Designed miniproteins, single chains, continued (4). Designs and how they scored, part 83

Each design is a single chain, and the fold is of that chain. pLDDT is the mean over its residues in the fold that is shown.

## One batch from the design tools (miniprotein)

Design m14881
Fold by ESMFold2-Fast:
Structure m14881 (fold): chain A 120 residues (1-120)
Amino acid sequence: SLEEKVAEQVERIREALKETLPSLPDEDIDKITELVGEMLRALAEGDREAAIQAFEKLKNVVLEIAKKRGFPEDIIKELQKIFDEALEKLRTATPEEGRQILFDALSEIARLLKEAEKLK
């Protein structure tokens, strides 16, 4: 089912986040993966507007977590740029393209945060 496929993809992203950012609390991972699941469901249903709204919520949550954890201002600005560039692409994307945009953005975010943790 769609629900099972979304749950499977969300679980894979959760595992990747735990491996990439082992210091990230389970509560924060839960908030991120819940919104990823909302976006994946909206994309599967062909609802571009709902997918964009879920991604904007994801942006707000990730930026709040990063600020709360004391990441430097330059890292916060780079995170904002990744999200804003992805949002621009999502406005004209197909559901399939939207899924790829989400995964690419999450990969860039994880890489950036992993590099930032090494400099703490």
Scores: mean pLDDT 85

Design m14882
Fold by ESMFold2-Fast:
Structure m14882 (fold): chain A 91 residues (1-91)
Amino acid sequence: LEVEVEAYPDGTTKVTVRVTDAEHPLQIIVVSGNTGEVLATATLNDGETWVFEYKSPEKVQKIRVYAAELIEGRSSVAELLAEFTLESPEA
């Protein structure tokens, strides 16, 4: 499983999730570390890629990405995969 996050100068944040070597589908949950709000969810199978973009006026964005395994319609406990703090440095 690979997670990449990019911040753009206009306040857009792009999250890319790629699933590799998963035996079961994964429920991906993207949460704002600033507010605790769920920003997006997706169900991904092995080999799938999901791209999520959102826009926020906040200069510092905190993002948490969780995954839970889906086994015959049952979700496992969600595990924190990655936490990002995005700040655009002014040169």
Scores: mean pLDDT 75

Design m14883
Fold by ESMFold2-Fast:
Structure m14883 (fold): chain A 93 residues (1-93)
Amino acid sequence: EVEEIRKLAAEVAAQYEKLLATHDLDEKEKERAEKLYIVYKGIATGEIDDEFVEATKELLKELKEDTPLAKKILELVENKDSEGLFKLMIEEQ
C-alpha cells in the first residue's frame, strides 16, 4: 500500500518536473507547480525536509483548508513524521 502511494507520487512528481521544464507558465502557476513537485517528491521518497513542510503549509493555506484532516496533516508534516503521514494516507483510502 505504501509502495503504491509512493509510485503514484513519483509519477505525479515526474509530470510536474516535466511541466516546469517544457512550458510557458506564468509566475503564480510556476510557483504552485514547484510546490506540488516538492510535495509529491517528498511523498515518493518518504523524506519530509524543511522544503516539503513549507510547500505543504503554503498549499493548504492557499486552498483555505480548515478541516480536521488538513490540521492533522499539518501537525504530522511540521513534526516531520513520515510514518504518521503515510499511515494517515492509508487509513483515508
Scores: mean pLDDT 73

Design m14884
Fold by ESMFold2-Fast:
Structure m14884 (fold): chain A 75 residues (1-75)
Amino acid sequence: MREEELKKMEEISKEVAARYAELRAKEPDLVARAKALLELAKEYEKKGELEMATMYRVVAQAELDKARARGEDVG
C-alpha cells in the first residue's frame, strides 16, 4: 500500500513537472502560462484528481506572483 502511494505521488509530480516544462518552452509569457496551468487544474478537479489539480494550481500561483512582481496584469 505505502509503496503504491509513493509511486502515485512520484507519477503526479513527474506529470506536473513535464507539463510545466512543456508550457515554459512554448509560452514565455508568465500570465498566459499561469492561465494554461489554471485550466489544467480545473480539468483535473472536474475529474476528481484533486492532488493533480492542487499541484497545477500551486505552480500557476507561483507564475502569477512572479508576473505581479514585474507589474504585469494578472486579471
Scores: mean pLDDT 76

Design m14885
Fold by ESMFold2-Fast:
Structure m14885 (fold): chain A 69 residues (1-69)
Amino acid sequence: MEAARAALSDAERAAIRANARLHVDTTWPDAPPEEREELIREVEKTALKVAVHGKELRAEQRRRAEERR
């Protein structure tokens, strides 16, 4: 399960985590610290799922492009 989610590189995971923190800080700048931490975790979790799905879609599109040659 977790290994399957590791379809993303360590650099991609780090970027998603950094972006989640920036997104929460810019979208909810007035959120209390405890709530900010929860928001960061939820945004990171959602972004990881979206990134994995996007990577799978790009892989499928690459296969399609190769088949059309």
Scores: mean pLDDT 72

Design m14886
Fold by ESMFold2-Fast:
Structure m14886 (fold): chain A 79 residues (1-79)
Amino acid sequence: AEKLGEEGKELEKRGNYKEAAEQFIKAGEAYEKQKDYEKAGRYFSRAAGLYEKLGNLDEAQELREKAVAMYEKAREQKL
């Protein structure tokens, strides 16, 4: 999970936004499986921002919805 996030950050720094977003999605999915919903939400949110920069607005919207769902699950864990 952490390695996927670091690879995504490296790609983002190089301006390789599509590949960076793909790595961030994989990182988010890996953290979701670990039940680290706060980190999962942050990675899905970051991927959504990159898809917006690319003009892929539908994919960005789906990723924002996934991020919100992850943050809601993170709140439920604290109850």
Scores: mean pLDDT 83

Design m14887
Fold by ESMFold2-Fast:
Structure m14887 (fold): chain A 60 residues (1-60)
Amino acid sequence: MMLSEEEAKRADAIAEEIAAGAKSREEVKQRLAAYVAKNRDKLSEAEISAIGARALELAE
């Protein structure tokens, strides 16, 4: 993935916040979709991909 170290840390933090309140992978997906829709202008495609992959990895 083509992320800077700062971008990677920010993506991890966002992913952890998205996953922390969710009880299932479906809730993680819903929260992720809402976050991406709201922040699309601020996020690169690489950041969105990294956030999504990490959030789903944290979901059980």
Scores: mean pLDDT 77

Design m14888
Fold by ESMFold2-Fast:
Structure m14888 (fold): chain A 74 residues (1-74)
Amino acid sequence: SSLEAELHQLLLEMGRAMGDYEDGKLTEQEFQDLVRKIAERLGADPSLIEQIVNSSPEDALTLLAQLGRQRVAE
């Protein structure tokens, strides 16, 4: 489905952003802003967005993957 393809693309982009953040190519604020925007696009409520944004980069990727799978399952 188009939603599954979108999720895979977002996860790949998040993986790249995580690497860029760890390599110092992105600031903490820029990385958090990207995570927030992706979570909002996936329809996360405000409490879940804050949980994801305040997680480690790897945990944020995992939570976004879980959220995306939940959206596809609806």
Scores: mean pLDDT 77

Design m14889
Fold by ESMFold2-Fast:
Structure m14889 (fold): chain A 67 residues (1-67)
Amino acid sequence: DEILAWGEKGDPSHVEKLVPLLHSEDPQVQAAAARALGLIGGEKTREALEKAEPSPARQAALRSIAK
């Protein structure tokens, strides 16, 4: 999955591509985007996740950023 690969690489340039996917109508795409953002980390990704709809994937991503 390209979305998860972006997160695993940790490239901040992919954040702008991942943020819209947090609002996807597909729950699997939302979960993949949240996980990828959690792997990248940083303040901007944290803010985007906090603005997204609450979900288990979102909570896991926020926990990952907090270490």
Scores: mean pLDDT 73

Design m14890
Fold by ESMFold2-Fast:
Structure m14890 (fold): chain A 90 residues (1-90)
Amino acid sequence: SMEQIIEDIERELSIENPTSIREGPTDAGFIITVLKLAGYNEEEIINIDEEELRKLLKEEAKKENIPLSEEEIENLLKVFREVQEILRKR
């Protein structure tokens, strides 16, 4: 499930960075949460256009009053490509 994927990614990242001084949710967890809230399932996430995801991320950031730079958005899109590869291999 999507929730299991988020938990697995967060668990792996916690093992890689065992300090409790982490900033919020993981980039992968954030992306999957945004897509899940927008009603996307696993198959739809595999096939989503990067420009559509960019718009969703900007809209969510605006709603939450979280400023996202273009560099941060590009980093999130790189993480998204990794998420798509993980989902394709399942």
Scores: mean pLDDT 66

Design m14891
Fold by ESMFold2-Fast:
Structure m14891 (fold): chain A 104 residues (1-104)
Amino acid sequence: GPSREQLLDIIEVGEAIAKALEEFVEEKKKEGRTSVSVEEIREVLEEVIEKIPEKRRLAEALADQLLSIIEEVADENGEVSLEDLERILEGLRKNIERAKESLS
């Protein structure tokens, strides 16, 4: 399995991604939107990656995995419901919690 240092990095990057996307979802809800494009989600993820350049490779790998999951629920126009995105983020939060438990 991953080392203690790798788990700490996964937790840090995962929390940064989850927080940024959770804030993005809340902002879009306040705007009266019910869906977002995969491209909009990609832009949020790129901003997170730029803010943690020391962990860029890991952040890119985790972002790519998350985008793959998001693309599976996207419609033919590349739109994702905010409800589906929230469920994916709940899954990400559960993965972060499991990683934290592995350190205890």
Scores: mean pLDDT 88

Design m14892
Fold by ESMFold2-Fast:
Structure m14892 (fold): chain A 93 residues (1-93)
Amino acid sequence: GSGLPDEVLSQAYSLILQGDLYRRQALDAANKGDIDKALELLDQSRQHYTQAYDLLAEAAEKAGDLETAKAAREGKEIVQKIIDRQKAIIESM
């Protein structure tokens, strides 16, 4: 617990779980040769992760928790890079 409201943490966690589900679906689509669908699902995954980290960062900033806000922004950058690399690999298949 970062001291953020439970509603914010619950919403962010739900968005992360949705991002994870889209990523798993993207890998399944890629394994079946459906490259266009895999890329679409990775974009959905990115959007959900980005929304989760933005929500955490904004809530942390409003609470004066600058360390948590920084960690959330760094997490956003890391997940975007991971998704971009996965998209590049799938596009090369």
Scores: mean pLDDT 89

Design m14893
Fold by ESMFold2-Fast:
Structure m14893 (fold): chain A 68 residues (1-68)
Amino acid sequence: MSIDQEILLLFYRGLAAGLSLEEIRARLREFMRSKGVPEEEIERIVANLEAAYRAEPAAWRRAGLSLA
């Protein structure tokens, strides 16, 4: 599985588990650091995922439930 797919799956599973966005962001940062992703890239990816989720929360929650 690509790192992008693992990041997306981790985000969806966090949503399905009822985690706060703060907890999901913390888990995403730790995961990406463990994979050697630079800090500036981590913050960009996290911001983009949060923006996409905020635009369509219901769609993202449905996808998360399908993967959980």
Scores: mean pLDDT 79

Design m14894
Fold by ESMFold2-Fast:
Structure m14894 (fold): chain A 73 residues (1-73)
Amino acid sequence: MLAEITRKVLELSKIEDEEEAFEKAREYLLSLGVSSEKAEQLIEEAKDRVRAGEMSVSSAIAYAFLKAVSELE
């Protein structure tokens, strides 16, 4: 799981458009079995953290993925 999350974060970090990166992150969360409602909440939280200047897009996406995985286990 952790290695898969790391690879996906690195893949998405190459996307220059922030909204596209978050859209791809949302798709990945859905592929992990996260509900549509939960995936949207996690992505909205990640977007808010980036907009507040708390973290980079890639860090916020990593945080959302790790939070989702920890709640599934």
Scores: mean pLDDT 79

Design m14895
Fold by ESMFold2-Fast:
Parts: structure tokens; C-alpha cells; sequence
Structure m14895 (fold): chain A 81 residues (1-81)
């Protein structure tokens, strides 16, 4: 539906905002600070995904958002030393 397409776009934008803010924090952080920043970002992404999957019923939109979120979680995991 048009409403669920709008929700998908909104949640994708929020995910992008989390990642942008996280990357800005990581660029300024010491090595000792990075684990906390990465864990906070993962928590925010998982909470966002849980909210989105409660709001969106379309299976294609659910799968797409889950894949985008998982790709970002995988990127965060690669930042851990």
C-alpha cells in the first residue's frame, strides 16, 4: 500500500540517520570508545527493525528492510577489532 511504502521510506531514512551519526561518532572516537558506540548503534538498529516489522505487513517491504538492516549490522561487526 502507499501507506506502507511511506513507512518503508521513513524507516530507511531513520536507519540511514543512525548509521550517519554512528560513523561520525566513530571518526572522532578513541579505540577504547568504539565498542560502546558500535553496541549502541546495533541496539538502535534492532529496536528500529522491531518497530518497523510491527508496522509493515507487506512481505517484500519486510524482507527488503530486514536485509538493509542486516547489511548495516554486518558492517558494524566488521568495525570490531
Amino acid sequence: SAAEEALLQQYLQQLGDIMRETKEKLAKASEEEKPKILEEAKKQINELLDQALADITDPAYRQFLTQVAQDELDWLDKQKA
Scores: mean pLDDT 89

Design m14896
Fold by ESMFold2-Fast:
Structure m14896 (fold): chain A 70 residues (1-70)
Amino acid sequence: SSREEELKETVLLTVENMKKAALSNPSMTDEEIEELTNALIEKINSLDLSDEVKEELIKEVEKAKEEVIK
């Protein structure tokens, strides 16, 4: 549905913004990145999305975390 697609795009944009912020801010700790990714995963699980879409979005969050953690 268009609403599901809009929510998916919003989450993906949030992931990209989080990744950009982490990469541009060397004072951001691995613990802070983990807290942000955990909060985003909780948010995704609370959204009105199918389980398949939630799983895909959570994988994108985990991938971004792996790319920014030192």
Scores: mean pLDDT 81

Design m14897
Fold by ESMFold2-Fast:
Structure m14897 (fold): chain A 75 residues (1-75)
Amino acid sequence: MTRDEILEITKIQFRAMALRVEADILLERGEMTEEQYNEIMSLLDKALEAAREGRVEEARELLREAERRLQEIIR
């Protein structure tokens, strides 16, 4: 794995961590159902798996989908 690949994977990992923290806060506040939380966590897990396998663009798409789901819940 190259230095640039490691950096991109690290950025994806930090974005996934930020989205997880937002989902945890919403769940604790009762603003999200357990089902919605599990759907977001599944998307984040898939994004991290795609990043580990070098599928960086797929990982970015999965992160965007998780972000959209979070935005729909907080609207």
Scores: mean pLDDT 83

Design m14898
Fold by ESMFold2-Fast:
Structure m14898 (fold): chain A 91 residues (1-91)
Amino acid sequence: SVEENLAAFREKAAELLGEEAAERAVAGLRFLHEHREELEAVLAPHMPELEAIPDPREALARFLELVREAFGEEAAERLEAAARAIEALQA
């Protein structure tokens, strides 16, 4: 389930990054789940631009700029925390 997956993710993220970073990352993943349709609508016209960026970190920075413009700073911060936690868990 979504809740079971988020709980497992939170535990692993907390081990690597600490409790506060894990909580922010989980909030970012919840935002993605709850606002998937709105995010897809905002990002669709920019997907060719994002796919053309060869550096994953530069692509993430551009993605976060688009999120910030559409949903504000708090949403961008939550999604950045989620992205950083995913990067750490996959390393």
Scores: mean pLDDT 82

Design m14899
Fold by ESMFold2-Fast:
Structure m14899 (fold): chain A 119 residues (1-119)
Amino acid sequence: HMSKEERLRRYIDEIARVLEETVRKVKEAIDNGASKEDIVKILREGVEKLQELLRKAFAEFPNDPRVLRVAHAVMEAVDLLTEAINKSKEEAKQIIDRVEELIRALREGKLPAPAPPTS
């Protein structure tokens, strides 16, 4: 049997794994001079898997701030990868390094808490 904490950890580990695989495929496609269309397809396939994992995590842990932090990190990673696809190979690699740092923070449980509303 698995505790709720262990189940949440497995969702986070699976999300990190899907992000790592998506980043690896995007990086390889850029290195191989793949078309922008092919790279966008790789990113879309990764995003679909991430959206399904987040949907399941939110359904099981609807008020857990850790799921919200993970969702924000996933959105930031996707936005950065989308930017990378529109940049030079050299600039794309710098952006991908930022995504890899974000994934490491996610795996280590060091994602920043969302800023409290200032209103």
Scores: mean pLDDT 81

Design m14900
Fold by ESMFold2-Fast:
Structure m14900 (fold): chain A 61 residues (1-61)
Amino acid sequence: SEEAERKVKETLVQALEGLRELIKKLDPNKKIEPVPPVDEVTLDQLAERVRKAFLELSKLE
């Protein structure tokens, strides 16, 4: 269970980093906060950050 949770968190971190890079390429002037280390963030916090990243992408068309 703990290993499965860690794998999910690692996958979300990678997804968030990918979204962050896409946003930066579409709008180089946009300041986006760095992704925290997987051990310093909860699943809920990662899910919320991914949701916000998608919202930011939607504003860039």
Scores: mean pLDDT 77

Design m14901
Fold by ESMFold2-Fast:
Structure m14901 (fold): chain A 100 residues (1-100)
Amino acid sequence: SMSWEELFAKGMEAEEKGKLEEALKYYKEAAEKMLADPSTPVAKVVTAYLNAAVLAVELGKLDEAIELLREALEYLKEKGAPEEEIEAMEGAIKAVEEKK
């Protein structure tokens, strides 16, 4: 299987080509691989989740976007992220919920 670096790069390439469903799949797979690698920086894991959530919103998959953002929020809490980062993620969840 591919590394998270390869999956993230494929996500970016798919997004640049307008292949949003494929990009969403790759960013989700990258996030899963990143979580399995304890050396992955917190910011990279959060970026993969946010990229996936943005694509889910663009595809009209609002429930999936909310689930991805909630997973990112729990990850930030587990890592003891600053309160401002946690509040920003809670705000993002609320913004997507208001689109439903």
Scores: mean pLDDT 89

Design m14902
Fold by ESMFold2-Fast:
Structure m14902 (fold): chain A 76 residues (1-76)
Amino acid sequence: SVEEELKALLEEMKALVEQLEQGKISKEEALKRFAEIAKKILELLDKLVAAGKFDLVKSLLAEAQEIAKRFADLVA
């Protein structure tokens, strides 16, 4: 489902943050992968909006924003 794909992408984003924190990936490579994951998340969120699942979109956006903030702090 769209929801399951979105949750999997959020987990990939969290794993990327962990790899960056552990020094297993460069900041440049992490930024490229983050942008790719973020694009896919945005496309799937649009599908949930079209389906009228607004409360789910709000919850997933809040989670994505928290992960993105942590990532931004690490690449600064």
Scores: mean pLDDT 87

Design m14903
Fold by ESMFold2-Fast:
Structure m14903 (fold): chain A 71 residues (1-71)
Amino acid sequence: MKSKEEIKEEMKKYLEEARDRLLATGTPEARVRALYFANEIKGLDYGAEIYSREELEKRFERTKKLADEWV
């Protein structure tokens, strides 16, 4: 099973890729959505301290769903 550190690293990379893809679109709407992912990246270190591994996995799945819908 993936460690908390591995989940954090994968989640950070996924958030960065989603952010960058939205920024590449260049629309005002995409920039607002990219800001959401940028804020999630900023909160990830704190989240990794307060959430369990299982909670981080659930948040990662939510992030993937959101990226699929928005990007």
Scores: mean pLDDT 79

Design m14904
Fold by ESMFold2-Fast:
Structure m14904 (fold): chain A 80 residues (1-80)
Amino acid sequence: SMEEERARRVAELRKRITELQKKLDELNQNGASQEEIDKLLDEIYEAMRELAEIDPEGFPSLREQVERYEKIKEEEKKKQ
């Protein structure tokens, strides 16, 4: 059913976000470059954006978190 497919996709995205967040923590602990951290953050927020679109009621805070990140990226571009 479509509900089963949706639930599976939600589970996959949650797992991916958790794995990416763990990798981000490891990069921060190891003193990784800002470029590496930014690339990983982009991947995390893309997965969070998809999750918020699929299940906005299950994850009401994700849309706000994604919108905040997008604003930060816009401000970084303005510093060129």
Scores: mean pLDDT 82

Design m14905
Fold by ESMFold2-Fast:
Structure m14905 (fold): chain A 74 residues (1-74)
Amino acid sequence: SPVVDKLEEDSKKLLSKIKSTGNQTAIDAAEKAMADMQRVRDLIDQGKIRPDIGMAMMMAYHSEIFLIYHQLMK
């Protein structure tokens, strides 16, 4: 869906900014959250999880990536 695609795009932009800092611990954590988000998207696409629950989980992983980025800017 367009909402899911935008959430992934926004998350990838945050990950790119995290990668630009060179902080390997933060990069690893953000890449893990991104991989977890992709796993949830696969479960939605396979019909193994309700789309509303899957979207909530993807939003949580996006928030985790955002929090990592926010902590790096302090």
Scores: mean pLDDT 88

Design m14906
Fold by ESMFold2-Fast:
Structure m14906 (fold): chain A 61 residues (1-61)
Amino acid sequence: DMDKNIALGEAGKAAYEHLAAGDEEAARATAREIGKKAGLSDKEIDTAVTVAKLAVEEKKA
């Protein structure tokens, strides 16, 4: 599903911004809000957050 892949990317991007600021709770909440609205499963939302965490660690300042 192309729409689900777009939503997964948007959820991950939003989670990335909050994780980069050190707010894991806001990252999870925002990813869940975007993901649920787009029909993503909890597993897909968790994957988006995990990918965002890896991206933050790779770009650690």
Scores: mean pLDDT 77

Design m14907
Fold by ESMFold2-Fast:
Structure m14907 (fold): chain A 97 residues (1-97)
Amino acid sequence: MVEEAKELIRKAAESKDPKEAAELLQKALEIIRELVPTDIEGAVEVARFAAEALLETPEDHPVKPGLGSLVMGAAKLLEEAGRTEEAKELREAVERA
């Protein structure tokens, strides 16, 4: 599932269709939600990958708001699971983007 979520994020970043990108990023967030109770380290890995993609995305790129939403959603899920340090790291990435 970790590699599937990363592939969805890559495809979203390469998409020419903002609606397609949003659907791919929503699926990636659903995978993170499933990973939190079953593989929390995998959830952290996917969330960090999304944050890296967000920071590497140009300010004017159509996918950037969707990536920001994904990273913020992942941060909330990780914070609720007790991973407050990683959640803070993710929120700081969104603030810097």
Scores: mean pLDDT 84

Design m14908
Fold by ESMFold2-Fast:
Structure m14908 (fold): chain A 80 residues (1-80)
Amino acid sequence: SKLLEEAEKLKENSSKEIEKLIKEGKYDEAEKLLEETLKWFDIQIDYYRKHKDYDSAKYIEKLKKELEKVYEEAKKKEEE
């Protein structure tokens, strides 16, 4: 699915940008990017669930959780 490929690329690109922003001390910008990206994933999860494509929904949920972990680990490395 083109949408799943888009989700994978978005997770990869957002992960790199969030790590960069946190390393630069731009915590508010990193949090905003995270929130906007997670909102997009939630919309896709709801879409797939509505169409009874539970495997695709679960895959997007996994990408969402992985992105949240990237954010938390990046914050932990920068101490604050």
Scores: mean pLDDT 85

Design m14909
Fold by ESMFold2-Fast:
Structure m14909 (fold): chain A 62 residues (1-62)
Amino acid sequence: TQSDLNLQAALIGFGLNEQQKAILSNVDVLNNLTPEQLAQLLKTDLGTAEFLLAELKRRALA
């Protein structure tokens, strides 16, 4: 879907390695991850981190 393509483009843009991608695909990890922690991990702002965290959780539940 377009949302999946947009999420993949964002993750590629942040230069995430395979370990980081695997962590961000785990629902339990996402439920314990704060937007602040994700912002620090991705070296991005809180607004971008909040958006990405919501999208990652939505994807993991699908």
Scores: mean pLDDT 70

Design m14910
Fold by ESMFold2-Fast:
Structure m14910 (fold): chain A 77 residues (1-77)
Amino acid sequence: MKTPKEIGEELAKELEKLGFKVTVLAEGTDLDAIVEMMRPDPKTVFIRVGKDKKVEFAGNLSDEELEKMKKIAEEIV
């Protein structure tokens, strides 16, 4: 069974294969606040994996890209 850290690392690797720049954020980081502060470039995505293994995504993502990312996360978890 994978840890939140292992899930985040594997997910980052898979998303980078799709051409995204991935930043894995620590537990307790507010994703919305980070996106507003950093104004990420197109194809930049922030991910957070909680202790409950829920994966959260933030960035300049289309609904289609977000759905693909969720599917990849489900395959990793």
Scores: mean pLDDT 70

Design m14911
Fold by ESMFold2-Fast:
Parts: C-alpha cells; structure tokens; sequence
Structure m14911 (fold): chain A 70 residues (1-70)
C-alpha cells in the first residue's frame, strides 16, 4: 500500500539524515569492519531503486538479500 511506500521512504530519509551527521565524524575514519560483496552492493542499489519507485515489496526483498550477501 501507499502507506508502506511512504514509511519506507521516510525511514530511508531519516537514515540519510543520521548518516549525514554521523558521516561527518565517520568520514575521518575509513573503517573496514566488513567487506561487502559485489552482489550485496548490487542488491542494495536495486532495493533503493525499487523503494524510489514505490515497490516496497521488491525493496524489502532486495534489502534482505543485501543483508544476507553482506
């Protein structure tokens, strides 16, 4: 539903806002705690694209696959 798409977009926006504040501090340190695979990055990008398109079901599936691949 549209409410799920809006909530997913809002969660992403809040994560981006927190990431901007935290990114300024974390940007000083290039911390390699995990090495994401190429597939994990690809799934994350596809999930973001699906989220922008409002396909929350596909976005959730790709996000889950990205977490598994990471």
Amino acid sequence: GGADAQKSAEAAAKAAEAGEASGAATGMYHVRLVSPTEEAQEYALKGAEAGQAGDTKEAAEYARLARIAA
Scores: mean pLDDT 61

Design m14912
Fold by ESMFold2-Fast:
Structure m14912 (fold): chain A 82 residues (1-82)
Amino acid sequence: SMSKQLLLKMIDKSGDNITESISKDKGDAAKQSYLQLFDEESDPVEAAESISRDMELLSQKYGSKKLAESSKYAKKVAEKLK
C-alpha cells in the first residue's frame, strides 16, 4: 500500500540521517530496529509515532538539528496514516 511505502521510505531516511549525524553503526542498528518495530506493530500509525519519539530523543541527546527535522517528518507521516 502507499501507506506502507511511505513508512518504509521514512525508516530508510531516518537511518541515513542517524548515520550522518552520529555514526554508520548507530544508523544501521536504528534502521533494523525500526523495521522490526514496523513488522511487530499491527498499527503503522503507532510505529511511525514511536520512531518520531525515538528520533526526538536522539536529536536532544546528540544536539542534531537534522535528527530533529527527521522526528518532525516521522510525525507528519504518522498524521498522514491516520
Scores: mean pLDDT 82

Design m14913
Fold by ESMFold2-Fast:
Structure m14913 (fold): chain A 86 residues (1-86)
Amino acid sequence: SLPRYVPEPSKENVLQFEEQVRLLIEGLREWARATGGRVILDERKEEDGKVSFSLRVLDADGVLTTFSADFDYDKGEYSFSLTASG
């Protein structure tokens, strides 16, 4: 099989990812304040080879908005998810 290059992200690339995620989380927190919602979870986890963020906002009508973002150094992959459930 042909060799496949899978880049391991530098610390600088991780910091750029984290900065973008922080801006998104800040926007979601401001949205929650403006709409009478509350933040019920705000979590950052860093394990060897992976960093992940989770934010959960409950609005005044009981709708739960969940945001998650993760970056996997071993795979060079990142994902974002935003869901709403009432």
Scores: mean pLDDT 72

Design m14914
Fold by ESMFold2-Fast:
Structure m14914 (fold): chain A 81 residues (1-81)
Amino acid sequence: MPTSQQLLSHIEAQIARALEELELVRKEGDLEKARRFEKGLQAFIEEVERLMEQLDEASRARARALVEELKRAAEEVMREL
């Protein structure tokens, strides 16, 4: 079983990747791609929230902060399109 630190590192890497993909969507300005990304992002966030139940309190707080950052960035991009 992964440790809370290993699981948090995995979540951090996945969120960083999602933020990079979101920047590409923003630069392309393609509304259809943006909508597909938003649907995938919702499923991804739900999965991360399930994984957060396996984290210790401190790691869970960090993961929650990263999820909120990702949600905020996605909302900003979707408002621009």
Scores: mean pLDDT 81

Design m14915
Fold by ESMFold2-Fast:
Structure m14915 (fold): chain A 91 residues (1-91)
Amino acid sequence: DDQAEQLITEGAQAIAKKDYEKAVALLDEAIALSTDPELRAGALLLKAEALLKLGKYEEAKKAVEEAIKLAPDSDIINARAKEILEKIKKK
């Protein structure tokens, strides 16, 4: 879905600009528009990174858990999820 992929790209750009609230909003729209579990999982992991930067650790953890549930056999999703969870545990 081109619309969801564009929103994910804009969300990632917002994270790069440290506009984390905007990133969360864009990624929530991408998740709502997509029916692809891998795409939704990727958007959830980016959302978790933005939430972590905002100090919303419980929400970040929940987003990571949802991403793993959507794509449990994806090595890329599982590896990235572990990185984010390690950052949360150190806070």
Scores: mean pLDDT 85

